Designed miniproteins, single chains, continued (3). Designs and how they scored, part 60

Each design is a single chain, and the fold is of that chain. pLDDT is the mean over its residues in the fold that is shown.

## One batch from the design tools (miniprotein)

Design m10207
Fold by ESMFold2-Fast:
Structure m10207 (fold): chain A 73 residues (1-73)
Amino acid sequence: DPRSAVAEALRRVAERAPGLTAEEMAQFAKDELSAVPGVTRVEVRAEGDRVHVKVTLADGSTIEAELRAGRPA
């Protein structure tokens, strides 16, 4: 299930959040989510200590998440 795989990838990113800057977290999230089967597009934007993620699946549905980096740049 692509949604479950996306949720698991996002959980892995969140587990690393305390040690990452927003830019590092954005790159890690993009790499992790782009590797998920059934994901057609990953859009990631860092803003301050926040990372906004939008994932588009092969069926056209989208998943959006917001993550918070724990390490200052």
Scores: mean pLDDT 82

Design m10208
Fold by ESMFold2-Fast:
Structure m10208 (fold): chain A 70 residues (1-70)
Amino acid sequence: LDEEERRKLAEKYYESGKKLFEEGRYKDAARAYEEAIKLDPEYSEAWKNLAEAYKKLGEYEKAKEYEEKA
């Protein structure tokens, strides 16, 4: 995957994560956001939403760590 392909895949994972989060599927949403971040570590919105997903899961220490990455 070149840089442009990685960025497009990260966006797709991010959009999937948002949909899963809206459905209340917070663990699945977190997984999708993690895939987006693996593809694009500078994706600040994915880091913020990952932190929010972990808050919904009660994983407050992970949420704090991910907020600091955003």
Scores: mean pLDDT 84

Design m10209
Fold by ESMFold2-Fast:
Structure m10209 (fold): chain A 70 residues (1-70)
Amino acid sequence: SVEEAEKLLEEGDRLGVRGVVLNDIALLERAIELYEKAKEIAEKEGDEKLAQRATRAIEGARAVLEQLKK
C-alpha cells in the first residue's frame, strides 16, 4: 500500500539522517534497503511522486555511502 511505502520512507529517513550524522555505513545501508522497498511498493501502486521521492533518497544515501568508503 502507499501508506506502507510512506512509513518505510520515513523510517529510512530516520536511519539515513543518523547514518550521515554518525558516519555509520551500516545505518546508511539499512536506510537504502528501506528506500528500495518503498520505491518497489510505490511503483507497484502507480504513485510516481512517491517513487521519485524514494529514488532521490536512494541516490542521496548512496552518494554519502560512496564518500564514506573512500
Scores: mean pLDDT 86

Design m10210
Fold by ESMFold2-Fast:
Structure m10210 (fold): chain A 58 residues (1-58)
Amino acid sequence: STEELIEEAVKKTKELIEKGASHDEIAEAVRPILEKLSDDDQSEAIAKIIELLEELGV
């Protein structure tokens, strides 16, 4: 469940990047998913999202 939520957040981020969404729009869309995670799992999910954004040059 936790891993699936993290994967959902990452996939949502990718979809929004492909649609040309801003960082603020990505943050707002992903926030409700992250809020379902514990603080430690939120930190891990955020780190993965940041890595993704850096890799994609966004």
Scores: mean pLDDT 79

Design m10211
Fold by ESMFold2-Fast:
Structure m10211 (fold): chain A 65 residues (1-65)
Amino acid sequence: SATKYTAAVLRAIGLQVEGDFESVEIKDNTIHITVREMTPEVEEELEYIKELLEEAGMKLVVEEA
């Protein structure tokens, strides 16, 4: 779903602006997120983003800085 993909991307960009994500990169069917620090709050946000992306047929790859 384009709507779920858009929601996931906007949420990821929001967290990048807030400083929780160091980078958000889109490559092919995959979104790569580099997390500044893996906290329980960040883990919950990543789970939400992952669910939205999976429903849109996209993959999430997460790395810690």
Scores: mean pLDDT 84

Design m10212
Fold by ESMFold2-Fast:
Structure m10212 (fold): chain A 66 residues (1-66)
Amino acid sequence: DEEEKKKLEKELEELEKEGERIAEEMRKLGEEGAKDPSKRKEAEERIEELRAEYAEKGTKVVEKIK
């Protein structure tokens, strides 16, 4: 139980760090799209890809808790 709890806490920490990394990447992509309209579509597509990836990872971790 305690070892499993520590593993889940580590997975949650990794997920939180990944979320921060993705949020920063999305912010940079948004800034690039705002600065250069020709890159806006690519930036929006990448942002949606990052959101989907993070949502999938989050769902997997949450399923282990419930």
Scores: mean pLDDT 77

Design m10213
Fold by ESMFold2-Fast:
Structure m10213 (fold): chain A 72 residues (1-72)
Amino acid sequence: MSRMQELEKEYNENGSKEAALELGKIYEEAGKTLEAQGALPMAAVAYGEAGRYYEKAGDLEKAKEMYEKAKA
């Protein structure tokens, strides 16, 4: 499985804040890459997922930033 799929499984099984934080970072970087490529609808989806995982990790400031990027 990919690292992302392993982290999603771990988070679903254990509610791991560490797994949630890593997933947030992965989706944030994916969003940045897609945004740089002009794939704005895909970037918005990636930022939305990043915000969701940052929120679950307790990083509310990062979650807010990601949701604002997803709105664009």
Scores: mean pLDDT 79

Design m10214
Fold by ESMFold2-Fast:
Structure m10214 (fold): chain A 68 residues (1-68)
Amino acid sequence: SLEEKRKALEEAAKKALASLKKVGASDEQINEFKKFVEELLKDESLSTEEALEKLERYALQIALQSMF
């Protein structure tokens, strides 16, 4: 359901945001990540699993960029 998808993405995003802030991600990077999560929620073609995988991959990309 959309409610289950939203809750799963919100929980994953909260954990990812905490990690990104810890590695020194900029406010711009944090805002881009939040926008990406909103787009994943709006994309009705993506399952919860597919949306979570995209969220995790993008968070990892930002974290790696923030560390260097």
Scores: mean pLDDT 84

Design m10215
Fold by ESMFold2-Fast:
Structure m10215 (fold): chain A 59 residues (1-59)
Amino acid sequence: SLKDEGKQYEKEGDKAFSAGDYKTAAKDYGKAAKAFADAGDSEAAKKAGEKFVEALGKV
């Protein structure tokens, strides 16, 4: 499902962020936010979007 897709991208983003790969983290968090939004999960989309902005700020 799109919600499960969002969870997978968020998990991959978290791994990349922990490894200092902020470009990959931003890309994966962006995909997570889109997947959650497409699934209608506005809260999860917002949280993934916040992580995206944080990762992008570290690039």
Scores: mean pLDDT 86

Design m10217
Fold by ESMFold2-Fast:
Order: structure tokens, then C-alpha cells, then sequence
Structure m10217 (fold): chain A 55 residues (1-55)
């Protein structure tokens, strides 16, 4: 989980905010299907943060 989170964070830094949000929504859906509640919550927080940056 932590190794995955680091890779996600690094990848997001190289993306536009719009691309990062789309990518994170896909990761959230995969986490939901796997029942990984901690990852789902963490990704949801990241999506909300990025959406605030786009205001």
C-alpha cells in the first residue's frame, strides 16, 4: 500500500491536475473493487484536494 501510494504521488506530480484527477478516480474504483478502504479514502482526499486547486 505505501509503495503504491509513493508511486501514485510521483506520477501525479508529472500530470496536469485534470489528468491526475482522472487517474485517481480509476485508482479509487480499483481500490473499491478490492475492498481496500484505506487506499480508497486516501485517494478520495487527493481528488478533493486537486479539485480545490482547479477553482
Amino acid sequence: VEETVQKIAELIRTMSPEEAIKFLEKVKEEARKRGDKNLELLIDSAINYLKEQLK
Scores: mean pLDDT 76

Design m10218
Fold by ESMFold2-Fast:
Structure m10218 (fold): chain A 60 residues (1-60)
Amino acid sequence: SRLRELAERMRRDAERDRELSEELRREKGEDPTGYSAASILEVGAETNEMIAERLEEKAK
């Protein structure tokens, strides 16, 4: 179903954002007291995972 396909896409996007966040933490380092690009990517990944979960529930 389209909902399942969209959920899978969002989970893949979340995984890529987590990988980018890890790369940024390794290469640049960032101030933990502020908003960093790595932290923003992590929040985005969590949001996509929550949406994917809801779409998967609707696809059942």
Scores: mean pLDDT 77

Design m10219
Fold by ESMFold2-Fast:
Structure m10219 (fold): chain A 80 residues (1-80)
Amino acid sequence: MTEEQKEVIIEAEARSGLYRILAWSAKQGGDEELARLYEKYAEEYDKLVEDIRSGKITDPEEARKRLEEIDERFRKEVAA
């Protein structure tokens, strides 16, 4: 595992953890749809971490690109 792959994992794990906290907060406020959206994207970040750790993603550039694609989809979907 390269240094860049480790950086992508750290960033993905940080986002997953944050979105799980935000999902809990949204659920406490009665916003079940927003909570599900946060949970969905936390799972996508977890899947990216798993794909890197399992060797399904071996290219550090592809790992970074996948992180950026998840970030962009989340921002677009939450804003809609």
Scores: mean pLDDT 87

Design m10220
Fold by ESMFold2-Fast:
Structure m10220 (fold): chain A 111 residues (1-111)
Amino acid sequence: ALAEALRARFRAGPVSEPVAAALRAAAERLRALAEAEPDPRVAAVLREVADAYEALLGISGADVAAAVHFLAGEAATRLAALIEAGADAERLSAHVEAIGELAGEVLAAVA
């Protein structure tokens, strides 16, 4: 799972309140997108990414930027594989854009 990969790769520690708020907002938005997604394969990836954003609450604030970049790359790779497997490319493109925007919001909170 992406959450387990993050915990294995990055140091455990606290995040600042602005970072925590951005991570919780990202997880909530991704869960809402997953609930609205008709393709269960795509919905499963979105839920896994949401769980990974919550796992970042337990990662050291110094490592959050690197962890977010890793998560965004892994999410993009998994969604791209689903396009090759016949999932709706237009909806997946929108999900990739949303994931990128949420990553940007977390990175802005770290700065």
Scores: mean pLDDT 86

Design m10221
Fold by ESMFold2-Fast:
Structure m10221 (fold): chain A 86 residues (1-86)
Amino acid sequence: SLVKEADALIERGRELYVEGLATGDKELLREAGELFKRAGELYEQAGDYRKAAVAYLNASEAYRLAGDDEKAAAAEERARELAEKA
């Protein structure tokens, strides 16, 4: 199931995000952002636009904290588009 795969990516992303915040490791925050983005893509493919939007917002925050402002802005814009479909 696409949703189950996306849920697993969200859980892994949260683990890396929490560790990245605790250690100040921008690489872990960047990796968390990539996992949240991938989860968003899978939720979108499954038609779960609400979960997809939330996943992209989490990706945006993780990228922003990692200093990847362009990726953060792109993820935020995608979240906004998906929220309108939900």
Scores: mean pLDDT 91

Design m10222
Fold by ESMFold2-Fast:
Structure m10222 (fold): chain A 65 residues (1-65)
Amino acid sequence: MSLATQVRRMGDGMVDAILRDPSSAEEALELAETVARNGLVDPISKEAAERMLEKVRETVERVRR
């Protein structure tokens, strides 16, 4: 399995968790930021992590409204 696929699935799970329970928003954001900071060296995995973090941030912002 590719690391990029795992990162995308993790992002989808975090977004789903935030939408189901807005109280998880801060925890999900911290996790997404941690994954993005992990020093992924593969460009595809780095791009997947950045896109995941952006999607999680957008979801958190939407739920805080």
Scores: mean pLDDT 74

Design m10223
Fold by ESMFold2-Fast:
Structure m10223 (fold): chain A 61 residues (1-61)
Amino acid sequence: KEEEKRKALLEKANALYKAAEGLRESAKLAYSHNKEAGDYLLEQAEKYKKQGDELLAEAEK
């Protein structure tokens, strides 16, 4: 059913947002030892956020 697909998309979007937040927290810790690792983690967090935004937009259709 369409509702099941919408729920799945929302769950995936929420999981990606949580992953992005975790990556931002990890980046803060990484900066104390390796700025390049911190930058990499922030880039991954931004990608996860974008994917979550796309899934959220798809769920609204």
Scores: mean pLDDT 81

Design m10224
Fold by ESMFold2-Fast:
Structure m10224 (fold): chain A 80 residues (1-80)
Amino acid sequence: NFYLEKALLNARRAIEHLQAGNVEAAIQSAEEAYRYAKDGGDKEAAEYLEKAIRLLQEGAPLSKAIEYVKKAIKIIEEKL
């Protein structure tokens, strides 16, 4: 599924940005991943990405956002 492959790529980029401390870039990558996961029909992965985006926008600890993005990645990988 083309959309889920793009969701996975962007979710992985979000993790890389979070690990580097680039919160704004991480939000952009997570928003792209969310859009692709939704368009690809993966509602559960999209929900986890939305939760991660909200946490990042609210200034929550990066570790919690990373865990939600990792959950989305795992769900997407299981469908590919």
Scores: mean pLDDT 89

Design m10225
Fold by ESMFold2-Fast:
Structure m10225 (fold): chain A 87 residues (1-87)
Amino acid sequence: SLREKIEEALEKAREALEAGDLEKAEEYLREAVELLEELLREKGESEFEAELIRGIVDLHIAVGKAIGDPEYGLRRAIELLERKLEE
């Protein structure tokens, strides 16, 4: 299912993050965001909700890089998507 693909992408993002591969973690995280946007559209959620999720993820990544802690930003973004899947 689409949900299982999102969970797999988030797990891969988390594994890459724990391994210190920040570029790969961001790649898997962005894949999870695209899949979540597709899931939200299939559920009949507004395009605004999909854009808002992407914007918040981008903000977490940008803040992490700006403060010199990109791992922090990626971890917060992963946690946000995991939380959204539990709703």
Scores: mean pLDDT 83

Design m10226
Fold by ESMFold2-Fast:
Order: structure tokens, then C-alpha cells, then sequence
Structure m10226 (fold): chain A 73 residues (1-73)
């Protein structure tokens, strides 16, 4: 649980940065940190948890791209 909870907290931090309109560099840095943390704790996660974590990060990055493009109001 602790490893997954840490990932969730980092994901929430990234979501907040996107919602608050943080610059692209900060969002990229947070996303890279999330991916690094996910890989670091991969052995502590089930395959399902690891896959969900990866998909969550990818979705957050995609939201950032769409927000920048003005698709989401």
C-alpha cells in the first residue's frame, strides 16, 4: 500500500500543477519524477498496479497536451 500511496500523492501533485496552470517545464519535471518513482518501486507493485500507474501518468500528460492545445475549456 505505501508504495502505491506515494505514487497517488505524486499524481495528485501533478494534477494540481496542471489545474493551477503551472509552466510546461514544471509539469514535465513532475511527470518524469513520477515515471522514475514508478520504475523504482516496480518490484513492490503488482503487474496490474504498475500498468495502472503507467496509464495514469500517460493520461495526465495527455491532459496537459490537450489543455495547451485549447481542446478542454
Amino acid sequence: MAAWEELEKLAEELEKAIEEGADEEKIKELAEKLLEKLDEIKDSLSEEEYKIGKELIKNLLEMTKLAKAGVYS
Scores: mean pLDDT 71

Design m10227
Fold by ESMFold2-Fast:
Structure m10227 (fold): chain A 72 residues (1-72)
Amino acid sequence: FSEEEKEELKEKLKEDIEGLEELLKDESLSEEERELLERALEIAKEALKLLEEGKVEEAVELLQRGVRELAA
C-alpha cells in the first residue's frame, strides 16, 4: 500500500463506521440485519485501529476475512 492508499482507506473506514453507527439506530432493523451490521462495525473499527498503528497488511487481511465471513 502507498501512503496515499493508506490515508484513503482510513478516511473510507471512518465514514463507514459513522454510517454503520447511524444505521444501527434504526429500530426497524431485523435481528439478523442488526447482528450483521454490528459485526461489520466491529471489523471496520479494528481495521481502522490497525491502520492507525501502521499494521497495513493485518488491516487488509482482517477486511478480506470480514468480507468472506459476512458473505457466508
Scores: mean pLDDT 79

Design m10228
Fold by ESMFold2-Fast:
Structure m10228 (fold): chain A 55 residues (1-55)
Amino acid sequence: KEKIEKAIEENERAIRILEEKIKEETDELMRLILELMAGGSRTLRERLEKRLKEL
C-alpha cells in the first residue's frame, strides 16, 4: 500500500518535470520524445491509482 502511494507521488513529480521540459524545449524531435515519456508516465499513474483502489 505505502509503496504504491510513494510511487504515485514520485510519478506525479516526474510528470511535472517532463511538462516543464516540454514547455522549454525548442527541438521538435526532443519535444516528441519528452511528450512520449510524459504519456507513458501518465499511463503508469492511471494503473497505479487503479491498483491502489483495489486494496
Scores: mean pLDDT 79

Design m10229
Fold by ESMFold2-Fast:
Structure m10229 (fold): chain A 56 residues (1-56)
Amino acid sequence: MEEKAREIAEEAARKSREAAERATDPAAQLTAQHEYEKIVELLKKDPVEAAKEALA
């Protein structure tokens, strides 16, 4: 299960990074960047918690 949770969180992080790159509005870019950082930080501590956050 932890492996699946990590995959889900990594996918969400990748999508957030892509959203930040696609954003031309500074506020949207900052929001996507914060979401990416939050998921990455959670992944380092608890992959399951990161996956729950990504699926919310």
Scores: mean pLDDT 76

Design m10230
Fold by ESMFold2-Fast:
Structure m10230 (fold): chain A 56 residues (1-56)
Amino acid sequence: SSAAEEAARGAREAARRAGLSEEQVEKTGDGARQMVESGILSAEQAIALAERLARA
């Protein structure tokens, strides 16, 4: 879904800003997408979670 793709992009950008490896960036995006697609989190919630986990 578009919401899941938005969550994946936002989560990947948060992980990159935190200086995580490219492998971790992709896993973070995949996790966010899966959480939104399964209905566990909204796109906004998934991005916010990724940002909180990323040290800023």
Scores: mean pLDDT 82

Design m10231
Fold by ESMFold2-Fast:
Structure m10231 (fold): chain A 81 residues (1-81)
Amino acid sequence: SQRVRRSATAVELVYVSMQNGMSDDDSINMTATIMGVSPSTVQDYIDFADQLNQDDDQRRRFQGEVDRVRDDATRRVQDYL
């Protein structure tokens, strides 16, 4: 589903941005710019990911999507910085 993939991309972009020393707010704003969406849309993707993480099966499937986008997300953050 598109929402699951976009949520995985958003979560990983925020995570990689924070690993580069950015604050939560700055990581969300950069992720929004990279994805071409609003910061509130990024927050919606994060909230959706948090809902999936409440169920062990959904959490494992979502982590699989995060793993799949990791290299692309890392490159996109590095290219933006």
Scores: mean pLDDT 88

Design m10232
Fold by ESMFold2-Fast:
Structure m10232 (fold): chain A 106 residues (1-106)
Amino acid sequence: SLSMDELLQQAWDRIAARDFDGAARLVEEAAELWLADPDSFSREQVLELLDVAGAVLQGYLNEGDFEGAERLIALLERLAAASRDPEVRERIQRLIDAARKGLEES
């Protein structure tokens, strides 16, 4: 398996290539690493994971891939439920709210 930093770097490369499904798979793998051992990751790494997830969500919405967007929203809801950090939870909720608004306007 790749490290958190390697997963996030590869996810950004996939976003740059407009491979949002590839990026989403890397985000899912990074999220499962965090969920398995949240104390092993810095706040900065978790916030970068959320930045990547936000970029993938925006890519899905821009391309009209609403199924991809809904799958990633479901992952973000799992991360919000598992997080005890109020700033992380608030940031996740803002991503979910923005994505759901994007779906309603499409």
Scores: mean pLDDT 88

Design m10233
Fold by ESMFold2-Fast:
Structure m10233 (fold): chain A 102 residues (1-102)
Amino acid sequence: ITETGGSAPAGGTITLTSTSSSSDVESFSWLKQRPGEPPETLIYDGSTRAPGVPSRFSGSVSGNTATLTISNVQPEDTATYYNAAVIDGEVTYGPGVELTVY
């Protein structure tokens, strides 16, 4: 599993992608980890937002690639984002991508 991300200006849009080497991915999810806070689920089943997650977060899947799009990026979105892929009933986590809002 590989992930890409980076930095975005406040009010901008950023896309984070995660690609699995496996064709047998059952589902993708996205988690957000802020410093000093526990990880929280943003997206599950590839495109479903978790309860309480703002509509500016959206997920999509194309083949073995999961995409997280954050529109109208806010300073509080500065965090490490993890993709999780379910393969043969096992959860595989990506290395995490640090997003910085400037």
Scores: mean pLDDT 76

Design m10234
Fold by ESMFold2-Fast:
Structure m10234 (fold): chain A 98 residues (1-98)
Amino acid sequence: SDLDAGVAEVALAVANWLAEKKGDYEGAAKLYEKAIELAEKAGDLKLKARALNNLGKALAKLGKLEEARKKYEEALRLAEEAGDEETAKEARENLAKL
């Protein structure tokens, strides 16, 4: 739904702020997981891929490298399916850095 997609975008933006400005990767991860759930309810593959890629980055910062890999792989698959080349490129680069 449009409401679920809108709430997912807000959750993603707040999670990005926690990760980038506060270094709160645990708090960011929780909000990215919420954004993923809401994007899935909305059927928004592009938004789900973006949230998964950013969750992977937060998990990598927390040292959860195997979990990060799985999130990047799912993000890449969904980004390619959605035609989101920017997110697909970022997910490939993040996988290469693991």
Scores: mean pLDDT 91

Design m10235
Fold by ESMFold2-Fast:
Structure m10235 (fold): chain A 68 residues (1-68)
Amino acid sequence: SAADERRERLKRAIEQLEKWIKNAEEERKELDSQPDTPEVQRKRKNVELSIEALKEGLKLLEEMLRRG
């Protein structure tokens, strides 16, 4: 059914976001080991914003999956 297909698409999207969050968190850890330069500070801010956006997206998809 269309509902089952939508549910499977949501599950795949959730799995993809979880992978992207994990990758971004690993990138953040790697940046934390680098010298505190303006370029590295900018990259840290960008990865933090990306993690926040991805986590918000994950919450929305999980809510959609829960509601059907």
Scores: mean pLDDT 87

Design m10236
Fold by ESMFold2-Fast:
Structure m10236 (fold): chain A 71 residues (1-71)
Amino acid sequence: MEEEVKELLEKGRQALKNGDYEEAVKYFERAIELDPENAEAHALLGVAYYHLGDTEKADEYFAKADEIVAA
């Protein structure tokens, strides 16, 4: 599970680097499905949504990441 989450985050980051923001969303959503309290996955999903122009969703996921880190 943890190793699978790490692989999904790495693939998502690669998608972000390549400009494949929709693919990045899919990888980060899958990571959150496996580990709902993963702050990094929430933050990276926020970054992907920001690049897609969905600033409202980006802000929501950044807030969730901050909440998880603060807990």
Scores: mean pLDDT 84

Design m10237
Fold by ESMFold2-Fast:
Structure m10237 (fold): chain A 62 residues (1-62)
Amino acid sequence: MEEAEEYIKKGEKALEEKDYETAIEYYKKALDLLENASSEEIARAIGRLLRAIGEKLDAELA
């Protein structure tokens, strides 16, 4: 689903800006669009979401 990949790219851009909340929102939107996608694509979107949450926690706890 091309739309999900667009949201993933927007999330990655937000992470570069250290805008973790916006990145998390975009990854969640990508995951919603992948509802009927392959398990591998869903797993990749979940992985990106977890990474964004982890980076946010590291920034808040550092």
Scores: mean pLDDT 77

Design m10238
Fold by ESMFold2-Fast:
Structure m10238 (fold): chain A 62 residues (1-62)
Amino acid sequence: SQGEELVEEIIKKLKELSKKLSKEKVEYFGDIAIEKAEEAPIVTEEQRKKLKEEIEKIKKKV
């Protein structure tokens, strides 16, 4: 689905950015990504939950 593809792209891009950005910037972009996914009708609640879990894992590794 388009929502699943969008979530996977966000996770992939944020992982790449986490190698170059400070922890504060990764948290900022992660929070924006979650907010945008919550506003997007094509993203299901299950996909939003998965996105939040993956972003939390990325934040912990930075």
Scores: mean pLDDT 78

Design m10239
Fold by ESMFold2-Fast:
Structure m10239 (fold): chain A 58 residues (1-58)
Amino acid sequence: SSMEKLQQEKERLKENIRRAAEEYGIPQEVVDEAIELVEQGKLEEAERLVVREILARS
């Protein structure tokens, strides 16, 4: 179902966010905001937030 697919995408993105936070030293405050966006179904907003932090630290 569409809901099952969305839940799978949410779990994958949360895993990617946690991994990126560990690798790039992203602040916990930003990680918390990104995870909250994922839980709200705002996957693109969560991804953009994390990508900005990665680029700023690269």
Scores: mean pLDDT 85

Design m10240
Fold by ESMFold2-Fast:
Structure m10240 (fold): chain A 108 residues (1-108)
Amino acid sequence: MEEVLKELAEITGLPEEFIRSLEPYEQVALILLKYYENPDIDKEKVKRLIAELLGVPESILTDEIIDEMAKEVYKVYKEAIDGGYSPEVAIRKVAELVRKKIEELLKE
């Protein structure tokens, strides 16, 4: 967990203490948001971090699923910010979206 939080701080540019205060799905939403903004971030690294944060197998996180989630997270986040919501509320909204997608993948 400490190693994952440090990598998240490096990717997002946010303090480790702030990242640690977030729920796992909020941390995942931040990774996906940053990956969409900066696609030079290694997709395999994104999959590994998400799998470690949520305790799910990397094998369920296909390239297609990661790209789809990142695009949807970015869209919903921007719509929330443009609608006057705070970044904290916007992150919570996209975290809920990620949670639903992951739960659907795990229902097998």
Scores: mean pLDDT 80

Design m10241
Fold by ESMFold2-Fast:
Structure m10241 (fold): chain A 78 residues (1-78)
Amino acid sequence: SKDDILRFIGLVLRAIGLEFDLERLAPNNEEVQKLREEARKLLKEALKLFKEGKYEEAIKLVEEAIRKLEEALEIARK
C-alpha cells in the first residue's frame, strides 16, 4: 500500500539520521562500528525486499536496523 511505502521511506530517513549522529559521536568506537555494519546489512536486504514489492517484510528489517543503531547510540553515550 502507499502507507507501507511512506512508512518504509520515513524509517530509512530515520536510519540515515542515526548514522550521521553515530559518525559525529563515536566514529572510532569498535562496538558502534560493528552495530552500524549489522544495520547496513539489514538495510541492504530491506531494499531488496522493497524492490520485490515485499513492503511489510522490508519495513521489519529497517525497524531491526534502527534497533541496532539505537543500541549503538546508547554505547556512544557511555
Scores: mean pLDDT 89

Design m10242
Fold by ESMFold2-Fast:
Structure m10242 (fold): chain A 60 residues (1-60)
Amino acid sequence: MELSPEELEAAARALAEIAVALGLSEAQLRDLVETFVGPGLSPEQKEEVLRRALALVAAA
């Protein structure tokens, strides 16, 4: 499955919100991406979602 840039941004934003709300570590956030978003994505898209989500968490 390939996500549009808008879908990647939306996924990263949603995951960042969950991570901030629950106090998730980077490892827990990576596991969440793999479990709920990752199975249908390329490795590059999974890493992009994680990278964007981590940047949003760091900025919060």
Scores: mean pLDDT 76

Design m10243
Fold by ESMFold2-Fast:
Structure m10243 (fold): chain A 60 residues (1-60)
Amino acid sequence: SMRQKEIMEELIELAKHGLELGVPKEEVIQYIEEKLKELLEKGLISEEDVEKVLKEVKEI
């Protein structure tokens, strides 16, 4: 859905921002994983969406 895409894009941008501010990549990944878990538990994203965002963030 459009809302799911917006949520995923916002998380990827948040990850990029954290890295630009000098936050260690491992900490950025951990933070994003925690947010993705919360969103999945609330039914706002799918498990496929979680995998896509984590892949994108890890490739930054």
Scores: mean pLDDT 84

Design m10244
Fold by ESMFold2-Fast:
Structure m10244 (fold): chain A 55 residues (1-55)
Amino acid sequence: MSLRERIRAAVLETAAATMEYLLALLDPEATPEQIEAAQARLDAAAAREKALLAA
């Protein structure tokens, strides 16, 4: 897979993870565990995107 394709996938995953995290914060029924899981996904996605852009 090309670097461009990997960067595109990473950017889309970061966008999806950001939306999931924001929706969890806005949901009054969301548990702390769900918010922590969404934050962990966002942190992982952002780190992966940063690593690919630094390559």
Scores: mean pLDDT 83

